Designed miniproteins, single chains. Designs and how they scored, part 80

Each design is a single chain, and the fold is of that chain. pLDDT is the mean over its residues in the fold that is shown.

## One batch from the design tools (miniprotein)

Design m2952
Fold by ESMFold2-Fast:
Structure m2952 (fold): chain A 90 residues (1-90)
Amino acid sequence: SPLAEEARKIAREYLEKTLGYSKEEADRIAGMVAAMVEVLHQEDPKLAEEAVRLLKEKGPFEAVRFAYNRMSPEAKAEADRRIAELALEK
């Protein structure tokens, strides 16, 4: 979704520029953040928008914590699956 793509870009820039991650690490973690935002958006678009706002204000780790704590058990399982697949791919 456009929201997940926006989250990827914001997370990547924050991780690289603010937190000092390498470009490779920032890109990988940003992909995981985008996957989580996509899953949350499918379940609750308003919470996904709030997670992206938090991402802009407080960074990716606070945004991920917020999002994951608000997900249903089913959404958490789907997010965990997508993140695990991304980790194995890279």
Scores: mean pLDDT 84

Design m2953
Fold by ESMFold2-Fast:
Structure m2953 (fold): chain A 89 residues (1-89)
Amino acid sequence: KEITVRILSDTTRRIPIGFLLEEGPDGLPQISGFVPGGQGEQLFKQGLVEVGDLIVSLNGKPVTSVEDLQSRLRGTRRGTDVTLVLERR
């Protein structure tokens, strides 16, 4: 499933798109939770994301790890929209 998210922070210890992440299968980022009142919680309420979803690509490029995803997002300017592909396994 494909979703679009906005970069809201570039310096938080949490991912700047409002998701809490852990290492999932194949080392891929897995959604472990949402920042309360944030974009991730709104997407969850809309049925677009769930706890346990894997992030498999960012802007059409495969994601290799949580660190890869976090580094690429931190390098992205606040207010930029990014496209994530999610997979439920």
Scores: mean pLDDT 71

Design m2954
Fold by ESMFold2-Fast:
Structure m2954 (fold): chain A 80 residues (1-80)
Amino acid sequence: LAEELVAHAEAAREAAAAGDEEAAQKHALEVVAAVAALVEAGLISEAELEPYARAMQEAIEAKDWDGFVETARRLAELAA
């Protein structure tokens, strides 16, 4: 679960680096789905998620895929 979240974030960064914005957006959506699954599983609360969700949204808007991956890694550690 948490490891898959990081894998999808890294895949989004790789796709963006290759110029494939559609694949990058697809992988970013997979990260959002993985985050929702962590909340539904009770591994992270909505309150704990809020700062990470905001950081991820800001990274996507800025096309800062490195920041997106780093936020996903921090969130994965929190969910462990």
Scores: mean pLDDT 79

Design m2955
Fold by ESMFold2-Fast:
Structure m2955 (fold): chain A 80 residues (1-80)
Amino acid sequence: NAERARQLVRRAEELLEQGDAEGALRYAEEARELAEKAGDLRLLAEALGLMAAAYFRLGDLERGQEYVRQMQEALREAGL
């Protein structure tokens, strides 16, 4: 459900702004799964970018970089 994934992306963004990286990660992970099921590459890239941002704020640089790479791959596949 792409609309559900978009709602979760917005919620994850809000939580990152509030400093709740753990909460943001949970919502971004759910959004990623829904975006994958919907085949929405742009929405998938948004969710992956939020997961990367959350991992960086949690101090997990390796996972953060991995999700940035996955985000860039999704954007390239989408022609962005």
Scores: mean pLDDT 89

Design m2956
Fold by ESMFold2-Fast:
Structure m2956 (fold): chain A 64 residues (1-64)
Amino acid sequence: SIADALANMAYVAAQKLGDEEKGRILAEAAYTAAKNGDTVKAARIVTLAMQGKLDEAVELAKKV
């Protein structure tokens, strides 16, 4: 599913930077957002993670 794909992309992006814990957090957040129909939020989390902006991605993940 698109939720699984976005979650995996977020995890891999964070893992490449050596941050597996943030990778798990971002993967769960991207999956949850996509499952709730917020694909824009899910894609933004992935994009921030891929840009190496892990702290910004985590802050976005916390927003309702």
Scores: mean pLDDT 86

Design m2957
Fold by ESMFold2-Fast:
Structure m2957 (fold): chain A 56 residues (1-56)
Amino acid sequence: MDEKEKKAKRAVDGLRALADFAPDNETVRRALAEAERAYEAGDWEAALAASKRAGG
């Protein structure tokens, strides 16, 4: 796994943990969905950007 892919995976994993902690938070849920789609598409930068939106 290259460095960008690794960082994107960590961001997605972090969002999954945050969504588990706050399942009713729609902002976090949307950010997770965006990050997962970007990661599946190989768009590491978009996945990271989605994680930043969830963090504020």
Scores: mean pLDDT 78

Design m2958
Fold by ESMFold2-Fast:
Structure m2958 (fold): chain A 93 residues (1-93)
Amino acid sequence: SEERVRELLEEARRAAEEAERATDPEERLEAAERALRAAEELRRLGASKEAVREAAEAALRAAMAALRVATTLEQILRAIGLALRAIGLLLDV
């Protein structure tokens, strides 16, 4: 539904903002995971390419924010994994 698409776009944007503001790597990773889930759900629902792209760009920003403050190998790998999945959505033709 159009309303669900709007909610998911707002969730992706809000999660990206949370990732940028959070100081804790785990909070940034959780925010990035929420943004990516919103982007993947938009794709599953057959939302417009523009909506999926906007949410995927938010997810990528959140993943990169998490990577910048990551202190463990596990956190680094999780952030990279999230970024790669977001890039995959952006490259969808």
Scores: mean pLDDT 90

Design m2959
Fold by ESMFold2-Fast:
Structure m2959 (fold): chain A 55 residues (1-55)
Amino acid sequence: AIPADLAAEAARLLGSSALSDEVRGALLEAMQQKPPDLAALRAAIAAAREELAGS
């Protein structure tokens, strides 16, 4: 199961039109895995935050 905070953060980030397709794909892949890959999800969230925060 994905912790609620991580799921909410991923959903918030996925809502941004400024997010690259690569990072969006990484977020979706981590969430959609057989069991969710929390390490990959955290890494994708960090990458998305950096991308959106100011390049």
Scores: mean pLDDT 77

Design m2960
Fold by ESMFold2-Fast:
Structure m2960 (fold): chain A 92 residues (1-92)
Amino acid sequence: SRELVEELADYLAGLAKEGATIEVELEGGTVYVKVSGLSTLQAIGLALALIGFDLDGIPIEVKIEGGTVYAKISGLSKEEAEELARRLREAS
């Protein structure tokens, strides 16, 4: 849902305010997000939060590499994907 996408954007933007670096790539309805500058506990916490969003209906594939979390967010409309990418780029 649009509301769930907005919650995801707010959550990720909050991490940028705490000093995380967010990089985003947009490909159609798929958003690729790289969040770096995390502690190990922050990376685990982010991965668990993203799993929560996946269970709530946003398809998200998550990969952790140390203090970096990669997320592949799919199944979004073009408008939802563009808005998510825009908000994350503004937060960076």
Scores: mean pLDDT 84

Design m2961
Fold by ESMFold2-Fast:
Structure m2961 (fold): chain A 90 residues (1-90)
Amino acid sequence: MEEKLKKIEELILEGKDEEAIELVKELVEEGVDLFKKDEKTGLSPLNRLLAVAQVVGRQKVAEYLLSLGADPHAKTYKGEHAQDYVAEEL
């Protein structure tokens, strides 16, 4: 799972919107829990991917992730907005 999530982030950063969306669909079909919060950050995989897409301006990916129930107001355990946290990590 972690390797596929990293690959999806890389595809979003490269502007490969269609390939990124296809991998997210694959994870959903495999029954992967994209809503499970990470113990270190408090961000789910879905919320983290939305934050990445929004930071780099990938509208089509962001809209797809929002359709899956991603939270555009997600916060880390430290109270940081997900987009701000991800922008520092990128």
Scores: mean pLDDT 83

Design m2962
Fold by ESMFold2-Fast:
Structure m2962 (fold): chain A 71 residues (1-71)
Amino acid sequence: GAPARAEVRLANKEGKPEDITVEVRLPPGADVRVRLEVEKISENEYKVTATVEDARTGRELARAEGIVKVK
C-alpha cells in the first residue's frame, strides 16, 4: 500500500556510485521535489545525499545520506 508520509532510501547497486538507486515513496497526492547531491570525497569515495522537499513550502520531508567506496 501507499505510505502515510514521504520516505526516501538509497540502494547501492554493484558498489558503484553511478549505480546507486534512489527510491522515493510518497503518500497519495503528494507534490514533492527531490534533490540529489553527489560529492567526491576521495579518489574512491563518494557521499550521496537525497532530500525530499514539499514542492509548495520547501519543507524537508525526508533525507537519506550514504558514503560509497569504489574499488
Scores: mean pLDDT 74

Design m2964
Fold by ESMFold2-Fast:
Structure m2964 (fold): chain A 60 residues (1-60)
Amino acid sequence: SKEKEELIERARKLAQEAIKNKTYDVAAKASGLIRNADQLSVEELKKRLEEIEKEYEKAK
């Protein structure tokens, strides 16, 4: 779905920013979410992404 594609793109950008800021734990989680995206619903994917984004904000 388009929503799922947008969430994957958002996770990809998060992973790239996390690498630049040396928050490798966050980068690994975002990359893992992208790999598992096909196994997750749009709702679960969004929830997981929001959790990782919150961790990133706390870590930076």
Scores: mean pLDDT 85

Design m2965
Fold by ESMFold2-Fast:
Structure m2965 (fold): chain A 70 residues (1-70)
Amino acid sequence: DVPALVRDLFRQADVDGDGTIDGPDFLLLVKRVRDGRLSDAELAALLEVADVDGDGTVDASDLALLLRLY
């Protein structure tokens, strides 16, 4: 179940428990999930797509959308 997997990964990355992940933590999580196969330009594009609110942070819904679009 992709939503359950996304929430589990998000909880592991959300070390302060505020319900969000900052940009650097999000990029590190994406690198782990994609086995480091993405270029810096591709990572920047994915962060832009996942940051739906444009506030520089990624919530669980943004992460779920990104992982579903693989």
Scores: mean pLDDT 61

Design m2966
Fold by ESMFold2-Fast:
Structure m2966 (fold): chain A 65 residues (1-65)
Amino acid sequence: SSEIERGLEALRRAADAGDAAAGRAAVWDLKQHFGVSDEAAERAIAAAERGDGEAAVRAVKQGLA
């Protein structure tokens, strides 16, 4: 959906900018609205904190039901 695409783009931009707080917030928003697993959310947060937007987005996509 357009909403999940927007959330994934926000996550990518936050991670690429090195904004760990925004990255964590984007992952928790995606988890709250789209049912991302706890394990996938943890992996995505870790990737975003390292500035790896591609890994963060991939982790969320792999955790979707």
Scores: mean pLDDT 83

Design m2967
Fold by ESMFold2-Fast:
Structure m2967 (fold): chain A 87 residues (1-87)
Amino acid sequence: KKKTAEEYFEEGEKLFNDPKRARYKLAISYYDQAIKLDPNYAKAYFNRGKALEKLGKYEEAIKDYEKAIELDPNYEEAKENLEKLKK
């Protein structure tokens, strides 16, 4: 009955990728729950960073991308997104 970190992450992805109306703040809330249940969930930090970037919260997005890279040093997409924000 309790959602797993993976289930919260998947719901966040659905909200982020909604083609009719992306719900970035709500997606962030789901990624927050995923991270709370699994603080080493590199993908959840990366996806939260993307949602924060969509909201113009670039400083918070940078921290999440850095955390994703810290947890997974081979996280190519997180490195690419971080470099784009350093423009």
Scores: mean pLDDT 84

Design m2968
Fold by ESMFold2-Fast:
Parts: C-alpha cells; structure tokens; sequence
Structure m2968 (fold): chain A 61 residues (1-61)
C-alpha cells in the first residue's frame, strides 16, 4: 500500500541520518527521489520527504 511505501522511505531516511559519507548520502537521496516518483506518492508527502532527505544530505556534505 501507499502507507507501506511511505514507511519504507521513512526507514531509509532514518538510516541516512547515520551516514557519514557524502557520496552515499547523495546515492540514498537519489534513490528516495526515484522511489517517490515511481510510486506516484502525493505531492505534499513527496515534498516533505524530499526536503528532509536534502537537509540530511546537506548536513553530511
């Protein structure tokens, strides 16, 4: 279900918080973006999750 997909992506975001390698952070951000697009996640939810991924990536960089 869509809720399961969102829960999975939020799990990836939690894992991303532990990443110290900027290259790996970028890879995870790209994977999250691709997954959100592929599963056609609603715009408001997609934006929230992407903004969080971008903030995490920026902190690691």
Amino acid sequence: SLDDIIAFIEGVLRSMESVTDPERARELRDMIEAALEYFNVPEEVRRRLLERAERIERRIS
Scores: mean pLDDT 84

Design m2970
Fold by ESMFold2-Fast:
Structure m2970 (fold): chain A 82 residues (1-82)
Amino acid sequence: MADALADAVRTAALSHGLSPEAAEQIAKAVRELLEKHGENATPEEIADAVREALRKAGASDTQIDAVAEDVRRLFEALRAQR
């Protein structure tokens, strides 16, 4: 799950015009959250981690909201397959 979500996060970030470096920082933040919480991680916690990583990377508010929403939906879909 963590690898699939990290790949999906990179793709979503790049699709919204973020740099490869920003995409990797977001993927790392999501991976770290999943390592700490595993299946107990909520879609809200994943979205918050994405928003924090994007702010640190200098993304716009519109990019932050769009990517966080995409990642939240992807995480819910991946959880449903387990």
Scores: mean pLDDT 76

Design m2971
Fold by ESMFold2-Fast:
Structure m2971 (fold): chain A 73 residues (1-73)
Amino acid sequence: DLEEIAKKVLEHTEGLAKILAEAGYEEAAEKVLELGRKLAEAVKAGDWEKAEELNKELLEVSEPAVKAIREKA
C-alpha cells in the first residue's frame, strides 16, 4: 500500500523535523520537512528512482544536524 508507506514517511520526517527545530536547527528542520513531502509524493506516485535520491538527500541533511545536537548534549 503506497498510501500507507507515504504516510509513514511523512510521520517519520515530521517527527525528525520537530526534534531538529526544538534543538535550534530550524533551517535543517525546514529542509527535512520539504524533502519528506517530496519523498512521500514520489512514493505515492511509485517513482522509486526519485524516492531513493530524495531519501539520500534527506539523510545527508539530517545526519550533520543530529551529530551537532549530540555534541551539545
Scores: mean pLDDT 81

Design m2972
Fold by ESMFold2-Fast:
Structure m2972 (fold): chain A 73 residues (1-73)
Amino acid sequence: MTPEELEELAKKHREEAERKLEEANELGKKAEELLESGTKEEVRELIFEEASKTVEAILHISLALAYERLLKK
């Protein structure tokens, strides 16, 4: 793998992490809106989906950091 390929992979994973965090934020907003008018089940489902997207974002940022670490070697 070339440094150029490592930079591209790091960038792609950072962009994916940002997208997943934005999706998580939108799910969190929907859960907050439903706290007053929705069912407990609807709120719990949205919170679970928000958490799942956040975990996906953590995985992608961790991969980006790993590729960036290889670039410094």
Scores: mean pLDDT 85

Design m2973
Fold by ESMFold2-Fast:
Structure m2973 (fold): chain A 67 residues (1-67)
Amino acid sequence: KIEEALSKLTQEELDELIDFVRSLPEDATPEQIAEELYKRFPEKFKGLTKEERVELAQRLRDLARSG
């Protein structure tokens, strides 16, 4: 699931995804973030459903905003 997908990422990969999310507009929705992540890193997200991609995008957005 999403926790499993996150645990498969190295720290470097996770940091890259967080930095990418930080580069998106501040008002971007989780759905928009999920679409941009899938366009940029399709190989990391091809195994996830649309709903799972949106949930992952929300978590990455929260991480990007909290620190």
Scores: mean pLDDT 78

Design m2974
Fold by ESMFold2-Fast:
Structure m2974 (fold): chain A 71 residues (1-71)
Amino acid sequence: GAMKEKLRELLEEARRLVEEGRLEEAIRTLQKAMELASGQVKENIEKALEALKAGEETTALAALDDALRQI
């Protein structure tokens, strides 16, 4: 549905922003994604946010890939 499509778009945008080193923009994008997410997807977005705040880009990308798999 439209909500799942928007969630996927936000997670894909956040992943791209992380790859570009635009971590503050990635954090803002993931905060928007959190408003649409629930359950395991939300848990993986929370893990990605924690990793980005710690500067752990590889961990953040892994958590984002897990979130995208669960949509």
Scores: mean pLDDT 89

Design m2975
Fold by ESMFold2-Fast:
Structure m2975 (fold): chain A 60 residues (1-60)
Amino acid sequence: VYIYPESAASLEDATRVDEVTAENAKNAVETAQRVIERLEARGDERAAALAREGLEAYLG
């Protein structure tokens, strides 16, 4: 089949908190990692460091 990407709406529907509690936890971790890299790219190293520590505490 051709490379026909699935709709973003379908992904959002699947990731809605209403149905997927455990998956929501994984999404939160991934989002936190993305936020950390974005903060570092912006030069907000202090905020990035705090967010990273928070994520590490959540994971460990």
Scores: mean pLDDT 63

Design m2976
Fold by ESMFold2-Fast:
Structure m2976 (fold): chain A 71 residues (1-71)
Amino acid sequence: MEEKLKKEIQELEKRKTSLSFLVLALSVEIDLLREKGAPESEIKKLEEEKKKAEAEVKELEKRIEELKKEL
């Protein structure tokens, strides 16, 4: 049972890492668009995508913490 929990935690951590990279990429793109004077509508669209990705990272982090309590 412990080995299954460790594998599940590892998979969730990998997913969290991938989403964290997406958040970072979106942050960089938003900064570049702001510097370039891009339309607010374009910036807002990326900000919403970033918020969605950040929420998913937070949910994964919570689930990882709960699974670690079972170890």
Scores: mean pLDDT 83

Design m2977
Fold by ESMFold2-Fast:
Structure m2977 (fold): chain A 73 residues (1-73)
Amino acid sequence: DEIIKKLKKIFSEVLGKEPVGDDDNFFDLGGDGGKMVKLRQKIEKEFGVKVSLSDLLKNPTVKSLADLIKSKL
């Protein structure tokens, strides 16, 4: 899945952690408010999709966030 692959790369870049798994929670990996802003910016740049803060709180894993992004493409 191309979207999951790209999103794992974005999570890794924002969090400074490799590797990142499909079920890894952004906040459990050390994601904070500043990292959330960077995550949103990278997602918008890569996929052309705007993700709200509420969307990130409800879909904090690579898999759940990828499913959300797919729904908006």
Scores: mean pLDDT 78

Design m2978
Fold by ESMFold2-Fast:
Formats: sequence, C-alpha cells, structure tokens
Structure m2978 (fold): chain A 67 residues (1-67)
Amino acid sequence: MTPGEAAKAAADAVPGLSREQRNRVAIATAKAVMEGLSEEEIRQRMVDAGATPEQADAAAKAVKEAL
C-alpha cells in the first residue's frame, strides 16, 4: 500500500475534523509511513496534528491494517 493510500485511510477513520485538520492528519500519516514509524509513533503524530487520542487510535489502526 502506498503512503498516500494509508494517509487516506487514516483521514477517513477520523470523523469530525475540519478540512485543515484532516489535511494535517493525512500529511502527518503519509510522512510517518514513509519514515517507517510504529503504530504508537503514528498515533502520537495524529494527536500532535489535532486529533483526540480516540481519533488517533482509530487512524493509527487503519494505517497499520492498510499496510
């Protein structure tokens, strides 16, 4: 799966984000996947991008299931 597909899966798993927050989550996810980060590290980057811990858990899980 490409980093772009993983980023889309993560963004789709996180409802309730604004367009700008959704874009930040997608970009952060794509970069994390390209860097080979763990699920825990991806989750932390999602929180840093403005997701709640619950949304970050859903996004990180979606990314790992997509890879």
Scores: mean pLDDT 74

Design m2979
Fold by ESMFold2-Fast:
Structure m2979 (fold): chain A 117 residues (1-117)
Amino acid sequence: MEEELLQKAAQAVADWLAEAFRAGGATVKSVTLPVRTPLEELIAAAKKLLDEVNQPGAVGIAASGVEVTDDKVLVRVAVAQKTPEGEWVLYEGLAEADKEDPAKITRVELRALRPLP
């Protein structure tokens, strides 16, 4: 397994998303989790980081490397945000990094999830 490449890509994706949210005025914490971490654990980590920030416009981000293909590295992400009203917005996503330069993020797709009870 290309574990080091997966870890580098996950860190690059987490950093890229954190900077994107900070540019929008958010206070962001991010973490990378071990390769192929389940989505439920990524969601739990993102929520924990959000609670640790404990500020309006807080964002928690968790990323984990999933797979190395011939030309790209696939990374799964969870993003948790809290509105000023205390409402949760949760996203899951898949990101792609360049295999030859894992710091180069080529694609990010985020999907909104309903808050689970």
Scores: mean pLDDT 80

Design m2980
Fold by ESMFold2-Fast:
Order: structure tokens, then sequence, then C-alpha cells
Structure m2980 (fold): chain A 95 residues (1-95)
């Protein structure tokens, strides 16, 4: 499904950008950025008809939100790793 792959490439680029930006932010702001990016990606995938890949993005947003609630001083390095993991999962699902 080439259309879903194109949307996924944009999402992967966005999550890799989040991973890079996370290193420049306090962990709490990095986590909020990652949550927002994952929520937006999930909605964009739903709009494109990619239900499975939208669910992957939604689960990632939930995972980071849970960490943010449990650990208000979560490190930017942890957020960067989670964003990179999401980018890899989206890339695999879009294959």
Amino acid sequence: MERIKAVADTAVDNFEAVAEQARKLPGRKAARLAILTAEVASKQFEDAGGKEIAEVARKHAERIRKLYEQRPDISPEEVAALAREMAEEIRKVAE
C-alpha cells in the first residue's frame, strides 16, 4: 500500500526529529512533544485508512503518557529512545 508508506515516511521523519529535539529539551517537555506527535500521527493514519499503523502510534502515545505520569522528571534521553523505537515500528508496519 504505497499511500500508507508515504504517510509513514513523514511520520518516521517526525519521530526522528522528536528524538533529536528531545535531547535539547527538559524531559517533561520532550515527553509532551512525543505524546503530541504520536497522537497527531495516529489521527493522520486513521484518516489515510491505516488502522493498524494508527494503533501502533496510539499505543506509543499511551506508553509515553504513562511514563510521564509516573516519572515527572523523565530524562530527554529516554524520550529520544522511545521516539526512535516508534519510528522503527512504524517503518516496519508500513513495509
Scores: mean pLDDT 81

Design m2981
Fold by ESMFold2-Fast:
Structure m2981 (fold): chain A 71 residues (1-71)
Amino acid sequence: REEELARLREELARLRAEAERALAAGDKERVAALVRRIAELEAKGLVLQGADPEEVEAKAAAAVAETEAAL
């Protein structure tokens, strides 16, 4: 699963850059969608590395909610 983790990290880097551009542009809807997508992929990466899926999912949901509340 090392190849999957490498591709996941690459996709996360691209999504983070896109979220940063969307935030600078004031596109709140796009930022919310990208943050949600990033959280989902981060959760998948952690689960692939053996983290507790329940705990990872709870943290991802909290991060998304905090970002959406800030928008």
Scores: mean pLDDT 73

Design m2982
Fold by ESMFold2-Fast:
Structure m2982 (fold): chain A 85 residues (1-85)
Amino acid sequence: SDKEKIIEILELTLKEVEKAKKNGDIEKAKESVKIAIDVLKEYFKDNELGKKAIKALEEALKYIEQGDIDKAIEIIKKEIEELKK
């Protein structure tokens, strides 16, 4: 389903951001989130859950750009949890 695909994209993005945090690679964290936003916009822009996921990732990206990668991880985790309800 679209929901399962959106969750998978977010879970893969979360793993990449957590890995980037562990390695101190802020640019890789930003890249991973930007790629996920682009994929979601291409395939799920008209899907209500896709729109919500895009908004969450755009918010997470702003926090990474401010140096707050922990807040970005929190936002992505919360969105995954909400989608699994």
Scores: mean pLDDT 89

Design m2983
Fold by ESMFold2-Fast:
Structure m2983 (fold): chain A 55 residues (1-55)
Amino acid sequence: SIEELEKKAREKLKEAFLHWYEAQKSSGSTAVKHLQKAIEAFEEAEKLREEIKKL
C-alpha cells in the first residue's frame, strides 16, 4: 500500500540523517563509511518515493 511505502521512505530518511550526523562527529575512514551509508539510505528513500508516484 501507499501508506506502507511512505512509512518505509520516512524510516530510510531517518536512517540517512542518523548516519550523516554520525559522520559529522567522526573523522577519517569512519566518517566516510557513515557518509556512504547515509547516501545509500537517501537513495533507497528516493526509490520508494518514485514507486509511490507510479501509483
Scores: mean pLDDT 84

Design m2984
Fold by ESMFold2-Fast:
Structure m2984 (fold): chain A 61 residues (1-61)
Amino acid sequence: SDAEKAAEAAKKAAEAGDAAGAAVSQYHRGLFGNREEGLKGAQAGQAGDAEAAAKGAVDAA
């Protein structure tokens, strides 16, 4: 069950990061329209996912 909790936390973090990244990408596409801003948004989402996964792994141990 601890592994399931970690997976659920990681999924929620990824979904939140993906939505935030999409919003940032859309905003920057309108004002700046460059790939680097899109990559920055994606990396921010991945960082959030990694944090949630790390916490879940510690709890599962």
Scores: mean pLDDT 60

Design m2985
Fold by ESMFold2-Fast:
Structure m2985 (fold): chain A 66 residues (1-66)
Amino acid sequence: MRYRVRLTGPVPARIGTVLRLLGLPHVEVEPLSEDTYLVTLRGSPAEAEATLKELRAEPYVEVEEI
């Protein structure tokens, strides 16, 4: 599944979110702009669901399925 992830918080929070995503197995991250990333979740449905729940729970993170 593919998601548009927009980071609206301060720079340290944005860096933290990007580093976490890059460290995850079966996650592909492609920058679209300075604050927006295309995130592709591969692997198991359970892993994808867990990653999405964590992202949606973060302050200053907006997630949209595309």
Scores: mean pLDDT 79

Design m2986
Fold by ESMFold2-Fast:
Structure m2986 (fold): chain A 66 residues (1-66)
Amino acid sequence: MTREELIERLMREHGLSRETVENALEAAKTLLEAGFSEEEVIQMLVRDLGLSREDAREVVRLAREE
């Protein structure tokens, strides 16, 4: 899944703004760089944004790839 495809999907399925999704990707990058585990970042995205664990995993995967 591309960054753009994920952004559009999360906006459609969860009612999030583009800015919120882009900020979530940036936050995921920052947390991973700070030494948080993939699982910790997934849990934060699920709790803060109401994402499924599958969607949160895709956010983390893209954050790591970019």
Scores: mean pLDDT 82

Design m2987
Fold by ESMFold2-Fast:
Structure m2987 (fold): chain A 58 residues (1-58)
Amino acid sequence: SLEQQYVSAESAYNINLVGYEFMEEKAKEDPKFEPHAEASRKAAELSKKKAEELKEKL
């Protein structure tokens, strides 16, 4: 259902946000993690947009 898709997308965003915060902290201590932090940020942004699109349809 659309509601289940929204819940799944919101969960994915929360998971990606935690991953981004973790990688951003890692990148502050070790520059080799900068690409990982960037990838995690993009994943979080993509997941957020998906959740917002689904919420608009509810």
Scores: mean pLDDT 85

Design m2988
Fold by ESMFold2-Fast:
Structure m2988 (fold): chain A 85 residues (1-85)
Amino acid sequence: MEEVLELLRQAEEALAKAREAEAAGDYAAAAEHLAEAIRLYERLRERAEELAELAGVSPEEVREALERLIRQLEARRAELEAKAA
């Protein structure tokens, strides 16, 4: 449980750093921070049972939600990489 909350905090911090870099016009750094957030959410997906217990939902529902989030973040990363070129 505690480890899952720590991973979530780290993912949120990576997203904050990505937004900060994007605001500064550093699209390459923003894309890299987004890549880190994606890795952290993938680790959270491996721990979907613990997240499901916290949220009061099924592990499958958590996996589906995280998969959708990861795909959305991957699309944003691709856009940032294009802007960095």
Scores: mean pLDDT 85

